# Designed miniproteins, single chains, part 33

Each design is a single chain, and the fold is of that chain. pLDDT is the mean over its residues in the fold that is shown.

## One batch from the design tools (miniprotein)

Design m1190
Fold by ESMFold2-Fast:
Structure m1190 (fold): chain A 82 residues (1-82)
Amino acid sequence: GREEAERALRLALEAVMEALRVAPDSEVPRLIGLGLRTIGTLIDLDWGKITADQAKRQAIEVAREVYKYAPELAERAIEAAR
């Protein structure tokens, strides 16, 4: 439910932060955008504006977009969202 959705989003955010650490400078604007999107989704979930299933789908989408830079954290986010 909500706890798994929050965990998936936190892991997706950790994957974005790892991607920012290892990715080339040209990727930084895209990765910042993904981080902000993940934070916004966490806030929306906390305020009851979205469902746990919607939050889990967003976590999976973010994790997939950073997979090449943070595969282990991205995979953990995807698993937590399923």
Scores: mean pLDDT 90

Design m1191
Fold by ESMFold2-Fast:
Structure m1191 (fold): chain A 107 residues (1-107)
Amino acid sequence: MAEDLARRALVLADEGKPQEAIEYAKKALEIDPNNPLAYTALGYAYLKMGDIDKAIEYFKKALEIDPNNPIAHYLLGKAYEKRGDKEKAEEYFKKALEINPNLDIVK
């Protein structure tokens, strides 16, 4: 399923394999062009590579499809933090925690 490919992409990005993450996320989008997790994984991969502007773009695409995606809000907050926009980072981090209060327990 597209979801399994998107989930693998997110894990690969987290493991520091952003190029492989992009490949799996693109495969997920070939099956389901509106998969929010695939866009989240693309954003995370670009964030790991230091392409903050692309990361923000893909996280925003994920939120256009799924506005209550806690992972996308959290990672968008991390992207804004890396760009030096601490106020936006805090806003998105708070929104992620409002959607999923257990994010502060997750590694």
Scores: mean pLDDT 83

Design m1192
Fold by ESMFold2-Fast:
Structure m1192 (fold): chain A 75 residues (1-75)
Amino acid sequence: MPSREEITRAALELKAAVDFAIALRKGDPELVRESKERILKEIDEAEKNGLITPEQAEELKRWVEEGAERVLARL
């Protein structure tokens, strides 16, 4: 069974993927920016609360930043 930290990470990844997919479908760069900001804040809160490790938080933030850039490039 995955750890609590891995479950939290997976939930944050899924949330980011869904938000970016919606933004891409709407063709809205503001929505991409707002979704990125919101997800990055949630990652910081999860790390502060010990729900994910600092290493997982760093990887997630990088993935979110790259995901946002990829979506914006496709708009």
Scores: mean pLDDT 82

Design m1193
Fold by ESMFold2-Fast:
Structure m1193 (fold): chain A 59 residues (1-59)
Amino acid sequence: SEVDVLAEALKSPDPEAQVLAARRLGEIGGEKSRKILEEALKTVTDPEVRAAIEEALKQ
C-alpha cells in the first residue's frame, strides 16, 4: 500500500525523502499512519525530519 511505501521512505538516508514521506503520511491520516510516524519519532535524530513528523502527527 502507499502507507507501506511511505514507511520505507521514512527510513531513507535522504532527509528530503523522509520529510516528504512524513508529510504524506500526515495527509493520509489514520491509525496505521500515526503508528508509523510515532515509531519514526523514536529513532529519527535529524531535527528537520523530527519537526515534519511532529507536524504530521498534529493532523
Scores: mean pLDDT 83

Design m1194
Fold by ESMFold2-Fast:
Structure m1194 (fold): chain A 72 residues (1-72)
Amino acid sequence: MEGYEELRRLAEELRRAAEELAARGLTEEAARLAAVAEEALRALEIPGAVYLLEVRRRAEAALAEGRRLLAE
């Protein structure tokens, strides 16, 4: 359950970061983060611990990049 809650939280943060990037005109970067958020949300509906872990790692990396872009 830990990975499930963490992935849901990451997806919410990714969606928020994507919205902020889009508001700043970084539409390509926003689309990339939104796609990762959708993948994370989809992973919550698919059984598979290995898949969930891998999607979580991708979500964490994408969020870090999005935050870097927002920090400038």
Scores: mean pLDDT 78

Design m1195
Fold by ESMFold2-Fast:
Structure m1195 (fold): chain A 113 residues (1-113)
Amino acid sequence: GEEAAREAREGGYLAGKAGGKKGGESASLSGYAGGRSAENGARTNPGSGAAGGGVSGIGGGVGAMISGGGEEGLEGGRLMARGTMRAGASGSPEAGREAGEAGAKGGKEAAEE
């Protein structure tokens, strides 16, 4: 619930901030993909929502790392994956959407520095 959304938002923001513009884009896309997986899981199979949320969050972290975020980008992605996976298990798409928004925000702030 709320804890999952907070973890996802914090992780997304950290990944985006560390990875800059490209890291923020990666975190944003992965967060939204995780939210979509959670929504689909709620309708069909909760396990697929959890798996999709976790994989998407990890992917975002890797993207942030590669974009120049290094270890900090990867750690942000891990926290995001934890939140989106928990939310996916419950069928809640909110954590993924909020993570995506936070990632974009972090990336924008880093790009404007």
Scores: mean pLDDT 75

Design m1196
Fold by ESMFold2-Fast:
Structure m1196 (fold): chain A 63 residues (1-63)
Amino acid sequence: VSREEAEEYYKKGLEYEKQGKYDEAVEAYRKAAEIYKELGDMEKALEAEINAGLVLIKKAVGL
């Protein structure tokens, strides 16, 4: 795993979220968080997890 892969998944999450593809966005953010955890970057892992959670809330409330 690499930092570049985590960054790519995080960017995919942002792009899918912008397109309203919330399930894909959540998967991408979760993958980014997993890779950041493996790298020991807990701050970025937490940021990705927060974004995934916000996307799930947005999906649930129809925003």
Scores: mean pLDDT 84

Design m1197
Fold by ESMFold2-Fast:
Structure m1197 (fold): chain A 74 residues (1-74)
Amino acid sequence: MEEVEARIAEIEAEIEAAIAALPEEEAREAVLLVQRAVAEAAREAERRGLSEEEAARLVAERAERVLAEIRARL
């Protein structure tokens, strides 16, 4: 759990840095992308009956995908 939490914190910091580098309009779109991805991952975890640790891993995976999309300047 601790290692997954640390990874999530690292990804969150990278997302924040990437968003901070974007113009206001693009930053707004990036924030909505992150919010949607996290919400969808949380709903999927609940639907599948995942443990807290498994849910955290799924959120981390989805966050990494969003970071890649932000870096591609969505």
Scores: mean pLDDT 78

Design m1198
Fold by ESMFold2-Fast:
Structure m1198 (fold): chain A 89 residues (1-89)
Amino acid sequence: SEEELDLEVEYALYLMQAAILERKKNKTQEDLEKLVESYEKAANYAEKLGRFDIAAELYERAADVYEQLGDTSKAEEFRKKAEELRKKA
């Protein structure tokens, strides 16, 4: 469907943004903030597409970046979400 195609396009765009940011050696705080946003959005679209294992992996990657940013609360939230999604996969 057109709706599913739109979800796949958004997923691919955020996944590409994350991949580009991941490759930077000297990440600024702004780079880390953009990276976590890209992982979170890619995970959300993967979840909407029923790709629960992929969504879980992306939420775990987002959690790791939140820890680097000092946001332990968001990191714990996303790790819990990843665990819940793996049970659906």
Scores: mean pLDDT 88

Design m1199
Fold by ESMFold2-Fast:
Structure m1199 (fold): chain A 97 residues (1-97)
Amino acid sequence: MNPFEGITHTLQVEVRRGPDSTREELEEVAKRIRDALEATPGVGALLSLVFPDPEVGETYLVINASVREEAVDEALATAQAAAKDHPEVTVRVIPGK
């Protein structure tokens, strides 16, 4: 099958900097979430780690993952579990076109 067949959703994970968190700590949390999603069945492709423009500041990092419809719940749970010790993580599912 085409590896992009049935990809209908984007899982977006926003990792916000905590009050005492460094940039490096934020990147480590984002990497942990990315690695967990990459290992999840039904995640088609990781699109990118998106960093805010340096002129906008360091308040968050964004991970975008292409997800099959049947894998949305598992991918969501995986992202939340990988971020369990970071309360500033927000996970959203964006429907595909």
Scores: mean pLDDT 64

Design m1200
Fold by ESMFold2-Fast:
Parts: C-alpha cells; structure tokens; sequence
Structure m1200 (fold): chain A 63 residues (1-63)
C-alpha cells in the first residue's frame, strides 16, 4: 500500500484526486525524480483533465 499512502499524502484535500503538478512534486521530493511519472499520469488520467483519480491509480497499480 505504499502507492496508496503516497497518493493520500499528496492529496491534501482528501477528495481522492491529485494533479500532475502535485504528483510530480511529491515524487521529486520523495527521491523518485528519475521515475517516468508523465507516462504514468497519462495512463491513469482517463478524463484528460490533468487530475488522477485514486481509484484509477489503485486499479492500474494493483494489476
């Protein structure tokens, strides 16, 4: 559940969604600057609104 905890921590409002910028900043600050979060975000952002839904993120990562 490391990804779930990371997502929850990045989601300051607790609405189950985080923006690209929030995820990028979170990964950069947590020592994952080389991680290709852009492609990852594109995969999870089904709506194309620049926000990742926690349920979508969890579903893809638990596969």
Amino acid sequence: SEFEEAFKKADKDGDGKISYDELREFLHLNGRPGFDYKDLIKTFDKDGDGVIDFDEFKTKYTL
Scores: mean pLDDT 62

Design m1201
Fold by ESMFold2-Fast:
Structure m1201 (fold): chain A 67 residues (1-67)
Amino acid sequence: MKLLVVVANGNEEEAKKAKELAEKQHPEYEIEVIIAKNVEEGVKIAEKYLFEEGIPAVVIDTDVIPL
């Protein structure tokens, strides 16, 4: 099963860290990570994946949760 992790306000280094943490917590899932420039864009990406593809998504705001 695929899990999308959207890193809002993040950079490539934070995205790599998010992927590592997600893979450690959910080794049975195929983790995909996408960087969004802000939370609004991240939510739109997550909604598209969930509603169009049926892929569960989590949005992480790195301004609130440091990675």
Scores: mean pLDDT 79

Design m1202
Fold by ESMFold2-Fast:
Structure m1202 (fold): chain A 94 residues (1-94)
Amino acid sequence: MTKVTVRVEGRTVTVEGSGENGRKAAAYAGMAITRYGRLESVLQKGNTVTVTLSEPVSGEQAADAAKEGLKLAGLEVTSVEVEGNTATVTGVAK
C-alpha cells in the first residue's frame, strides 16, 4: 500500500509519499503539480517534494496530481480524500 499526501499553502505544495513506492509516487505527483503554474523552485528530500509555483494550487488540482503520481508509479488508486487544500490518495500494487 502506498499513500501520497499533497498539502497546498498558497503557491507552495508539499508532497509526501509513504509505503512501498512512496518516494517514486511522490516524485511523479510533484512533476504533475508543475503543470498548474510556472515552476519557481523545487526541493526534494527523501519521500518529500516541495514545489513552489507562480500561481496558487487548489485541493482538487492537488488530488489530481496525487492520483497521477500513483498511476505513473504502477499503482491502482483505492481512495481519495480531499479536505480544503489537502489531498490524501492511497494506492495498491496491481
Scores: mean pLDDT 82

Design m1203
Fold by ESMFold2-Fast:
Structure m1203 (fold): chain A 62 residues (1-62)
Amino acid sequence: SARRRREERVREAILRSLREKGYLEPFSVLARELGVSVGTVRRVVKRLEKEEREEIRELLKE
């Protein structure tokens, strides 16, 4: 679905940002860059906190 594809793009962008920068950008910045709502970014981040390895979880807490 379009929603699932959008959330997957958001997920990929968050993981790329974490790997390249070593920190998570503000949700408002990510939302603006990706053309999605802050709520969509927050939802994807919460999923990553539950599903990813310890190193990703530590970066998400920052």
Scores: mean pLDDT 72

Design m1204
Fold by ESMFold2-Fast:
Structure m1204 (fold): chain A 65 residues (1-65)
Amino acid sequence: GPAIETARRLAETERDAAARAVAAEALKLLQGGNWEEARRGVTRAYETSKDPAARAAAREILEAM
């Protein structure tokens, strides 16, 4: 679905290590069917990350969910 495709694209294309880590973890959880844990993880990253690229990646994945 859109969230998996967004997380995959970000995990493959992000140059920022923290943003890639957010996307890669979200992708792993979404592919495993752990949708609630994925949503909680990306929401936490969006709210608490000090890295603007990681927050932007988290927001893009949330918008695709």
Scores: mean pLDDT 88

Design m1205
Fold by ESMFold2-Fast:
Structure m1205 (fold): chain A 97 residues (1-97)
Amino acid sequence: VVEEAERAIDAGDAGPLLRSLIKLVKEKKVDEFVKLARRALETGNPQVLRAVAVALIEAAKQGIKSPELMEIAREILERTDNPAVKALAEQALKLLE
C-alpha cells in the first residue's frame, strides 16, 4: 500500500520501502512506483535512495522501461555522494536504456 511506503520514506526505513516498491513492480503499478520514488528522492537519505535504485534495477529486469524511471535513476545520481548508491543508480540507468 502506498501509505505504508510513504511512512517508511518519512522514517528513513529502507527495508519496508524496498518491499513496497518491489510489490508495485510485480503488480506493474508504474504510476504509483514513480510517485513514491519521486517522494523518496526529496529525502536525500542514502538508505532511502539505495532502496529506490535497487527497485529500479528490479523494474528493468522485469521488462518495465519508461522515461520516468530513467529520470528517477538520473536524479539519484545527481543527489547522492554515496559511491555504493551512485553505482546502483548507474546500473539502473544502463538497464533502463
Scores: mean pLDDT 82

Design m1207
Fold by ESMFold2-Fast:
Structure m1207 (fold): chain A 56 residues (1-56)
Amino acid sequence: GRALAERLAMREEGLSREQLREIERAKTDEELRELAKRLGISYSTVKGIKRALLTL
């Protein structure tokens, strides 16, 4: 579920809850690319996290 996805992202990627909320709030693919740059992770990883947060 969503809670497990959030916990895995925080543990594996070192992301904070605030950073996960930024990913969740991103409305466009371009916003996700900018977040990937700021967070120091791949665009593919950010996209995967976004999908997991939306699908539970």
Scores: mean pLDDT 74

Design m1208
Fold by ESMFold2-Fast:
Structure m1208 (fold): chain A 98 residues (1-98)
Amino acid sequence: MVAEAKRALLEGDYEKAIAAAEEALAKDPNNAEALIVLAEAYYSLGDYERALELAEKALEIAGPDDPRALLVRARAYEALGDRERAEEDLARAREALR
């Protein structure tokens, strides 16, 4: 359960969100929701490369069309200057939410 990590994200406590998400992953390394929270926290801290890596892992576990993982990966790509891949992931996330 990643409820503590999600709460910390909402409060802007990214270090606490990382610690709670890492604890969830220690119990279940295939917890895609914990990987998404971790990716969002690293993105918010400016570690876009780590955010991209974690979003990629979340997509491997949750499936290639998971809209939350696609949105985090799109944001990371945009921050890293890869607008083409960001636009592709954003389009896929929008389609998955329809």
Scores: mean pLDDT 84

Design m1209
Fold by ESMFold2-Fast:
Structure m1209 (fold): chain A 70 residues (1-70)
Amino acid sequence: GLTDEQIDADTYLVAGEIFHVIAKKEKDPEVQKEGYELAIEYYRKAIELDPSNTVARELLKEAEEELKKL
């Protein structure tokens, strides 16, 4: 089964994914930027708790790149 650290990492990953999806669909530039910043923060927390999660690292890179293009 998953460890407590992996469960917490998955929780942060899911939170990051939610904010990332919201940010991509947001029409207000300030709200969109905030959504990307929140997604990035949650992805970083997921990686800190589970460095083996390649999905979290990939999504972090995508969110950072998309934020830079705003």
Scores: mean pLDDT 83

Design m1210
Fold by ESMFold2-Fast:
Structure m1210 (fold): chain A 83 residues (1-83)
Amino acid sequence: VEEEKKKLLEEAEEMRKLKEKYEEEARKKEEERREREKKAKEGSEKELQRIKTLEEAEVGVYEIGAAVSETSEKILLEKAKEL
């Protein structure tokens, strides 16, 4: 069925765009983390460790989102190939 195949390919394209958005967010969060580390250079070691832990967790959330979107794209493309 041609319509089903087209729909799966369109959904795969949407997943690719979603992955790109998550990757961009992860990159921005990583840059913000590094900038805050520079500003906290004169601060306590405990405060620096806290910033690293919290901001690394934020980056990780977006990286997981990108990975899930990539996996979804692969599944949709495989289904489209079988149609």
Scores: mean pLDDT 76

Design m1211
Fold by ESMFold2-Fast:
Structure m1211 (fold): chain A 94 residues (1-94)
Amino acid sequence: PTITITLPESVTVKAGQDATVPFTVTAEGEGELTLTMHWKDLETGETGSQALAPGATSATLKNLKAGHTYEVYLQATLNGVTKTSKPTTVTVEE
């Protein structure tokens, strides 16, 4: 199968707000599409992941720290094939 994932290059949010990262996933082939968002706090090195519903068009990154920068990417798996997106930079204003 062929999987294409498109994320914005960057997302900026205000302190105390959740970041919504919009995306597009195009998959060619049969089977169930599994989506997972991965994130890393570039200041602390903390990492996490969140499973997303099939057909999701955005992912929300919560509990963000003011002044921190996060790296976010998606993984999509269809019929045993996994595609990892290019990372999106999420910047939290001070």
Scores: mean pLDDT 83

Design m1212
Fold by ESMFold2-Fast:
Structure m1212 (fold): chain A 92 residues (1-92)
Amino acid sequence: SEIDKLKEEIDKVLERLREVAARHLSPEFQAEVDRLLDEIKKAIDEGNYEEALAIVSRLGELLDAHDAPPEVRELLTEISRLLVKIAELKQA
């Protein structure tokens, strides 16, 4: 299904974000980011896309507060866009 393809794309972006975060963030901050990424994936797997978007928003605020590099923030923005597309498809 289209939703399954979008979920697969989100999984790839989540793993890419984890890799980039490991390169640019402190180990303590990486652990918190990894935890939030795991929570996002759990919400998506449960079909709770609204909860996933809320966690993405909280992670974005955390990344901004810690002056995370643009590459990390851009990947999170891509996850948000893919989640919005899933929500739109579910309303159609």
Scores: mean pLDDT 86

Design m1213
Fold by ESMFold2-Fast:
Structure m1213 (fold): chain A 62 residues (1-62)
Amino acid sequence: SAEEMALEGAKLAEEGRKLLKEATTVEEVTRGIGMILRGIGMGFQAALEGAIEEAKKAGYYP
């Protein structure tokens, strides 16, 4: 669901931020940033899906 995706995205971004604070290699920094960006993307996707569901409930069509 959109809510589950938003929660997973938030968790992923949080884990990425923690990894960045403890990062000692370029690979760890890159992974941390990647996790944060993916978490943000999941949040955006969840918001978009939620908006589409609301539009469908209101009877709007593409």
Scores: mean pLDDT 81

Design m1214
Fold by ESMFold2-Fast:
Structure m1214 (fold): chain A 83 residues (1-83)
Amino acid sequence: MEEKEKEIEELLKKAEKALEEAEKALEEGDLVRAQIALDGARKAIEAAEKLAKTDPELWKKYEKKIKELRERLEELEKRLKEQ
C-alpha cells in the first residue's frame, strides 16, 4: 500500500512538471516541445489513475488531484490546438 502510494505521488509530480513545461513551451511558441510535454503529462496521469484504481482507498485519496491534472491537461491541449 505505502509503496503504491509513493509511486502514485511520483507519477503525479511528473505530470505536474510536464504540464509546467508544456505551459512554458506554449508561452515561448515552441509547439513541438509543448506537444512532447503534454504527451508526457498524459502518460503520467494515465499511469497514476490506473495504479490508484487498483486500490479503492488510494483512488478515493487521489481521484480529485488526478481529475484536476486531467482538466489542466485538456486546457493546455486546447491551447496547443488553437496556436
Scores: mean pLDDT 85

Design m1215
Fold by ESMFold2-Fast:
Structure m1215 (fold): chain A 73 residues (1-73)
Amino acid sequence: SAEEKARRAAIEVEALVGMLRMRATVSEDPELRERLLRLAEEAEERLREALENNEDMEEVLEEVLRRHRELLA
């Protein structure tokens, strides 16, 4: 169902935020640490806004994954 897909996508975004924060904690590069923390904060805000506005959660997940790939490129 659409609701189940949205729930799964939201959980994936939350997991990504946690992973980004954990990676920042173990990073020895201060610039990478700052970028990881910034992406985590922005992703968390985006998830909150998407939930409030009943947006497509799969699109939110794709956006966060794309931004993470760009950060590590």
Scores: mean pLDDT 84

Design m1216
Fold by ESMFold2-Fast:
Structure m1216 (fold): chain A 94 residues (1-94)
Amino acid sequence: MSIEEKIKELEERARELLERARELARQTGNSSILDIAEEVYEEVKELLEKAREAAEKGDYESAEKYIKEAERLIEGMEQFLEILEEQARAAAER
């Protein structure tokens, strides 16, 4: 996979996480979930843009570092949403 293809893949994953966070916020009534997800989404977008710029300059080392940092943020958000989804499910079972 090219660096450009990897960037597009991560952009799509980040967008999916934002949508997932919106649904969870709606389900729980907790808008802070969406606020956190939007902040993470913005950071991921900035990192992926920096990765694209680095790759265009032939600086693949910097591009890979930015991609890895974006992946770490996405993974952290995935874990955060999983924990909150478990909590929401437990609360809903009443």
Scores: mean pLDDT 83

Design m1217
Fold by ESMFold2-Fast:
Parts: sequence; C-alpha cells; structure tokens
Structure m1217 (fold): chain A 115 residues (1-115)
Amino acid sequence: EKAKEAALKAAEKAKEAAREALRAAKSGEPGPKTNGAAGAAATAAGAGSMAEIMAESGKPLGAAEGAYGAGLAAKAAAEAALRGGDEELGKRAKEKAEEALKAAEEAREIGLKEA
C-alpha cells in the first residue's frame, strides 16, 4: 500500500501547511491582505481534506494530485501572509508548504509506478 500511504502523508502535510499559513495570516494587521491570506489558507485546508478522502477511497493518484494543489494554495497563502504579517511565521509556513509539495510529488511518482 505504498501509494495510499504516500498519498495520506502528502494530504497530512498539506493540511499542516494550511494550518501554519493560517497562523501566519492571523499575525498581520486586520485588512484585505490578511483576509486574503486567511481565505487562501482555508482553501488549502479544504483541498487537503479532500485529498485525504480520495486516498481513503482507493484513489491514491488523485489524492496525490489533490495534495499538490492544496500545497500550492498553502504556499500562496504563506507568501501573502509574509507581505502583511510576522516574517518568521510566514517563512515557517512557506517552508511547510514546500515540504507538502515535495511529499505530493513523491506520492504522485509512487502512484504512477504502482498503476
């Protein structure tokens, strides 16, 4: 079950990246930039949850692709948070998003080899 395990790990990392991006977004002053970053983080969290559901439903390749999309959304949210919030929290969120993207790429590669 390497493909399912890798896809679940990628989904978990994408959800973690979304949580860190939301934390960074909330560190900024209230306004359109912080609201946009928080919205992007919420989108990333939803995408990560969907990826987890797909992995559990026996669709590990689709789950890996969903986790990649969630990672991209989390990275965008982290970058938006960096522009208006705490620099250290934003850098951490961006690092977590990049880790999530790498995990999703690895999960996709495993899923393709098992197909």
Scores: mean pLDDT 81

Design m1218
Fold by ESMFold2-Fast:
Structure m1218 (fold): chain A 95 residues (1-95)
Amino acid sequence: MSAAEQAFIADATAAAVRELRELAHRLSGEAGRKSDTLEAGQRVLQELRERIRALSEEARARGTRLHGPAVGAAAGAAVRAAGEATLERIAHGKL
């Protein structure tokens, strides 16, 4: 891939991770109002998984539009991988 294509993938991935961290902080604040912390945590993780899927699909579509299907596929995969890694860190209290 070209330097411009690699920069697009890196930027899309960084933006997605930032959005997931912000969403995790908001949802964790909401979950903290519930008496059942484990069930509240499970709901937060489910919301984050749905957001990862949406962000991955958006990155794929945008990458395909701007650079073609190979870059779109790479951007979608990179966002999904980074999102899932971020979710695992959140689940283990490492964010």
Scores: mean pLDDT 78

Design m1219
Fold by ESMFold2-Fast:
Structure m1219 (fold): chain A 78 residues (1-78)
Amino acid sequence: FLTSLYLPSALLMGLAAFLVQKKRYSLAAIILISNMVLVSTLAFRNLPLTLTTETISLVVLLVLQALFLGYVVKKSLK
């Protein structure tokens, strides 16, 4: 199941990067926010938070998405 979650998440990240290249920063930001909400909701509902490799990988994924979103927002503003 976790692998199935990573595939659509990676696809959405790729789509967001493509939209940034097309200079559609607002759409890229919306897609990134939607992806973060989806990943967070599914991870929170389906997995208990423990100090395991799975928890660490989820935290890393969310941090990377947050950094990418911050970058896109900065580009959309100026």
Scores: mean pLDDT 68

Design m1220
Fold by ESMFold2-Fast:
Structure m1220 (fold): chain A 56 residues (1-56)
Amino acid sequence: MEELLREVEELARRLAEEGASLGEIIEAAVDYVLEQGRPELVPEAAELAAEVWEEA
């Protein structure tokens, strides 16, 4: 997995454990990859964040 997507997975997992909503977790993941200058990863980051939330 690309290092940035691994960071997205970890971020999503922490937010899910804190009780964040699906929308909040997806927004955080998307904002993170955009801030890192990787807009091409937005679809993958959003999907990964949603999957992590469903498993939490």
Scores: mean pLDDT 81

Design m1221
Fold by ESMFold2-Fast:
Structure m1221 (fold): chain A 78 residues (1-78)
Amino acid sequence: MTDEELSEEQRELLEKAIEHARKAVEAARAGDLETAREHLDKAVELLNEVAAKAPAAREVFEAAARVLGAAAVLVTEE
């Protein structure tokens, strides 16, 4: 089983990524696709930064699932 310990900085980056993914979904549902895209781009950036350092951490997979969910909402509007 993949069990990698995240640093405090990596955990904070993932929390920010999840928050940006959530804001992207909120903006997309409100019809603000520009703001939704900006938040999704930031979520992907932060997720990739942590994934490069701890690719096998469970928290990275959980964050990736939320980012993919946000991307799916945006795609249905475009």
Scores: mean pLDDT 77

Design m1222
Fold by ESMFold2-Fast:
Structure m1222 (fold): chain A 82 residues (1-82)
Amino acid sequence: MPKELLELLEEIEKETKEAIEEIKKDPSKAEEILKELEEKVEELKALLEEAKHPGWELLLEKGKKALEEVKKTAEEVKEELK
């Protein structure tokens, strides 16, 4: 696997954990954090399509699932602010 793809995946995983914690502490940052993470998932998709690497589906699914976890946290926090 290209090193760039691995580094981006590790960065997405790390930032997902940091994003969840940050959104819980400061809900006003949720939209900004989500936008940054969505941009990284799109970058992952572009790199996977360029590389045409076996297993790209699993890698993309992992990135999408990370983004979905952050979206759930943002929604839960928005519900608590009602």
Scores: mean pLDDT 72

Design m1223
Fold by ESMFold2-Fast:
Structure m1223 (fold): chain A 60 residues (1-60)
Amino acid sequence: MIRVEVELESIEKAIGTALAAIGLDPQAKVKVEGTTVTVELPDTPAGREAAEYVREAGRE
């Protein structure tokens, strides 16, 4: 299982990032707390892609 936690600049970016992760892998377990997004993903190609997307969004 892959777990990623990132802080975004705004609540809108946090929600957008969470929705994008679910779109990339419907098995994603997402928790949004303010600007913090926590995602748990299976160690599959789709899960790895979603995890990478969330990590990249958090670097913004």
Scores: mean pLDDT 81

Design m1224
Fold by ESMFold2-Fast:
Structure m1224 (fold): chain A 88 residues (1-88)
Amino acid sequence: MEKKKEILRIEAEAGLIAMGASVLRIESGGELEEEVERLFEILEKTNELVAEAEKNIEKPEVEEIIKKAKELLREAEELLARLKEKAK
């Protein structure tokens, strides 16, 4: 259950970042479109790793998959924070 809870947490956090990116897209009026699109690409890769982790939850490899998903999630969070600063 612990690994499944971790995967669900990553999925939930990715969803929050996606919501923030959608708000930025509206508020930036197209000025940040390329960077917002890149943010969504990182989130898509994070969701791919979440799906892979769910398929491999019983395997030792799941730990490395979760680690990679967390690294992409951090990259997405940092990019969103940077874009929010630019949008001020």
Scores: mean pLDDT 84

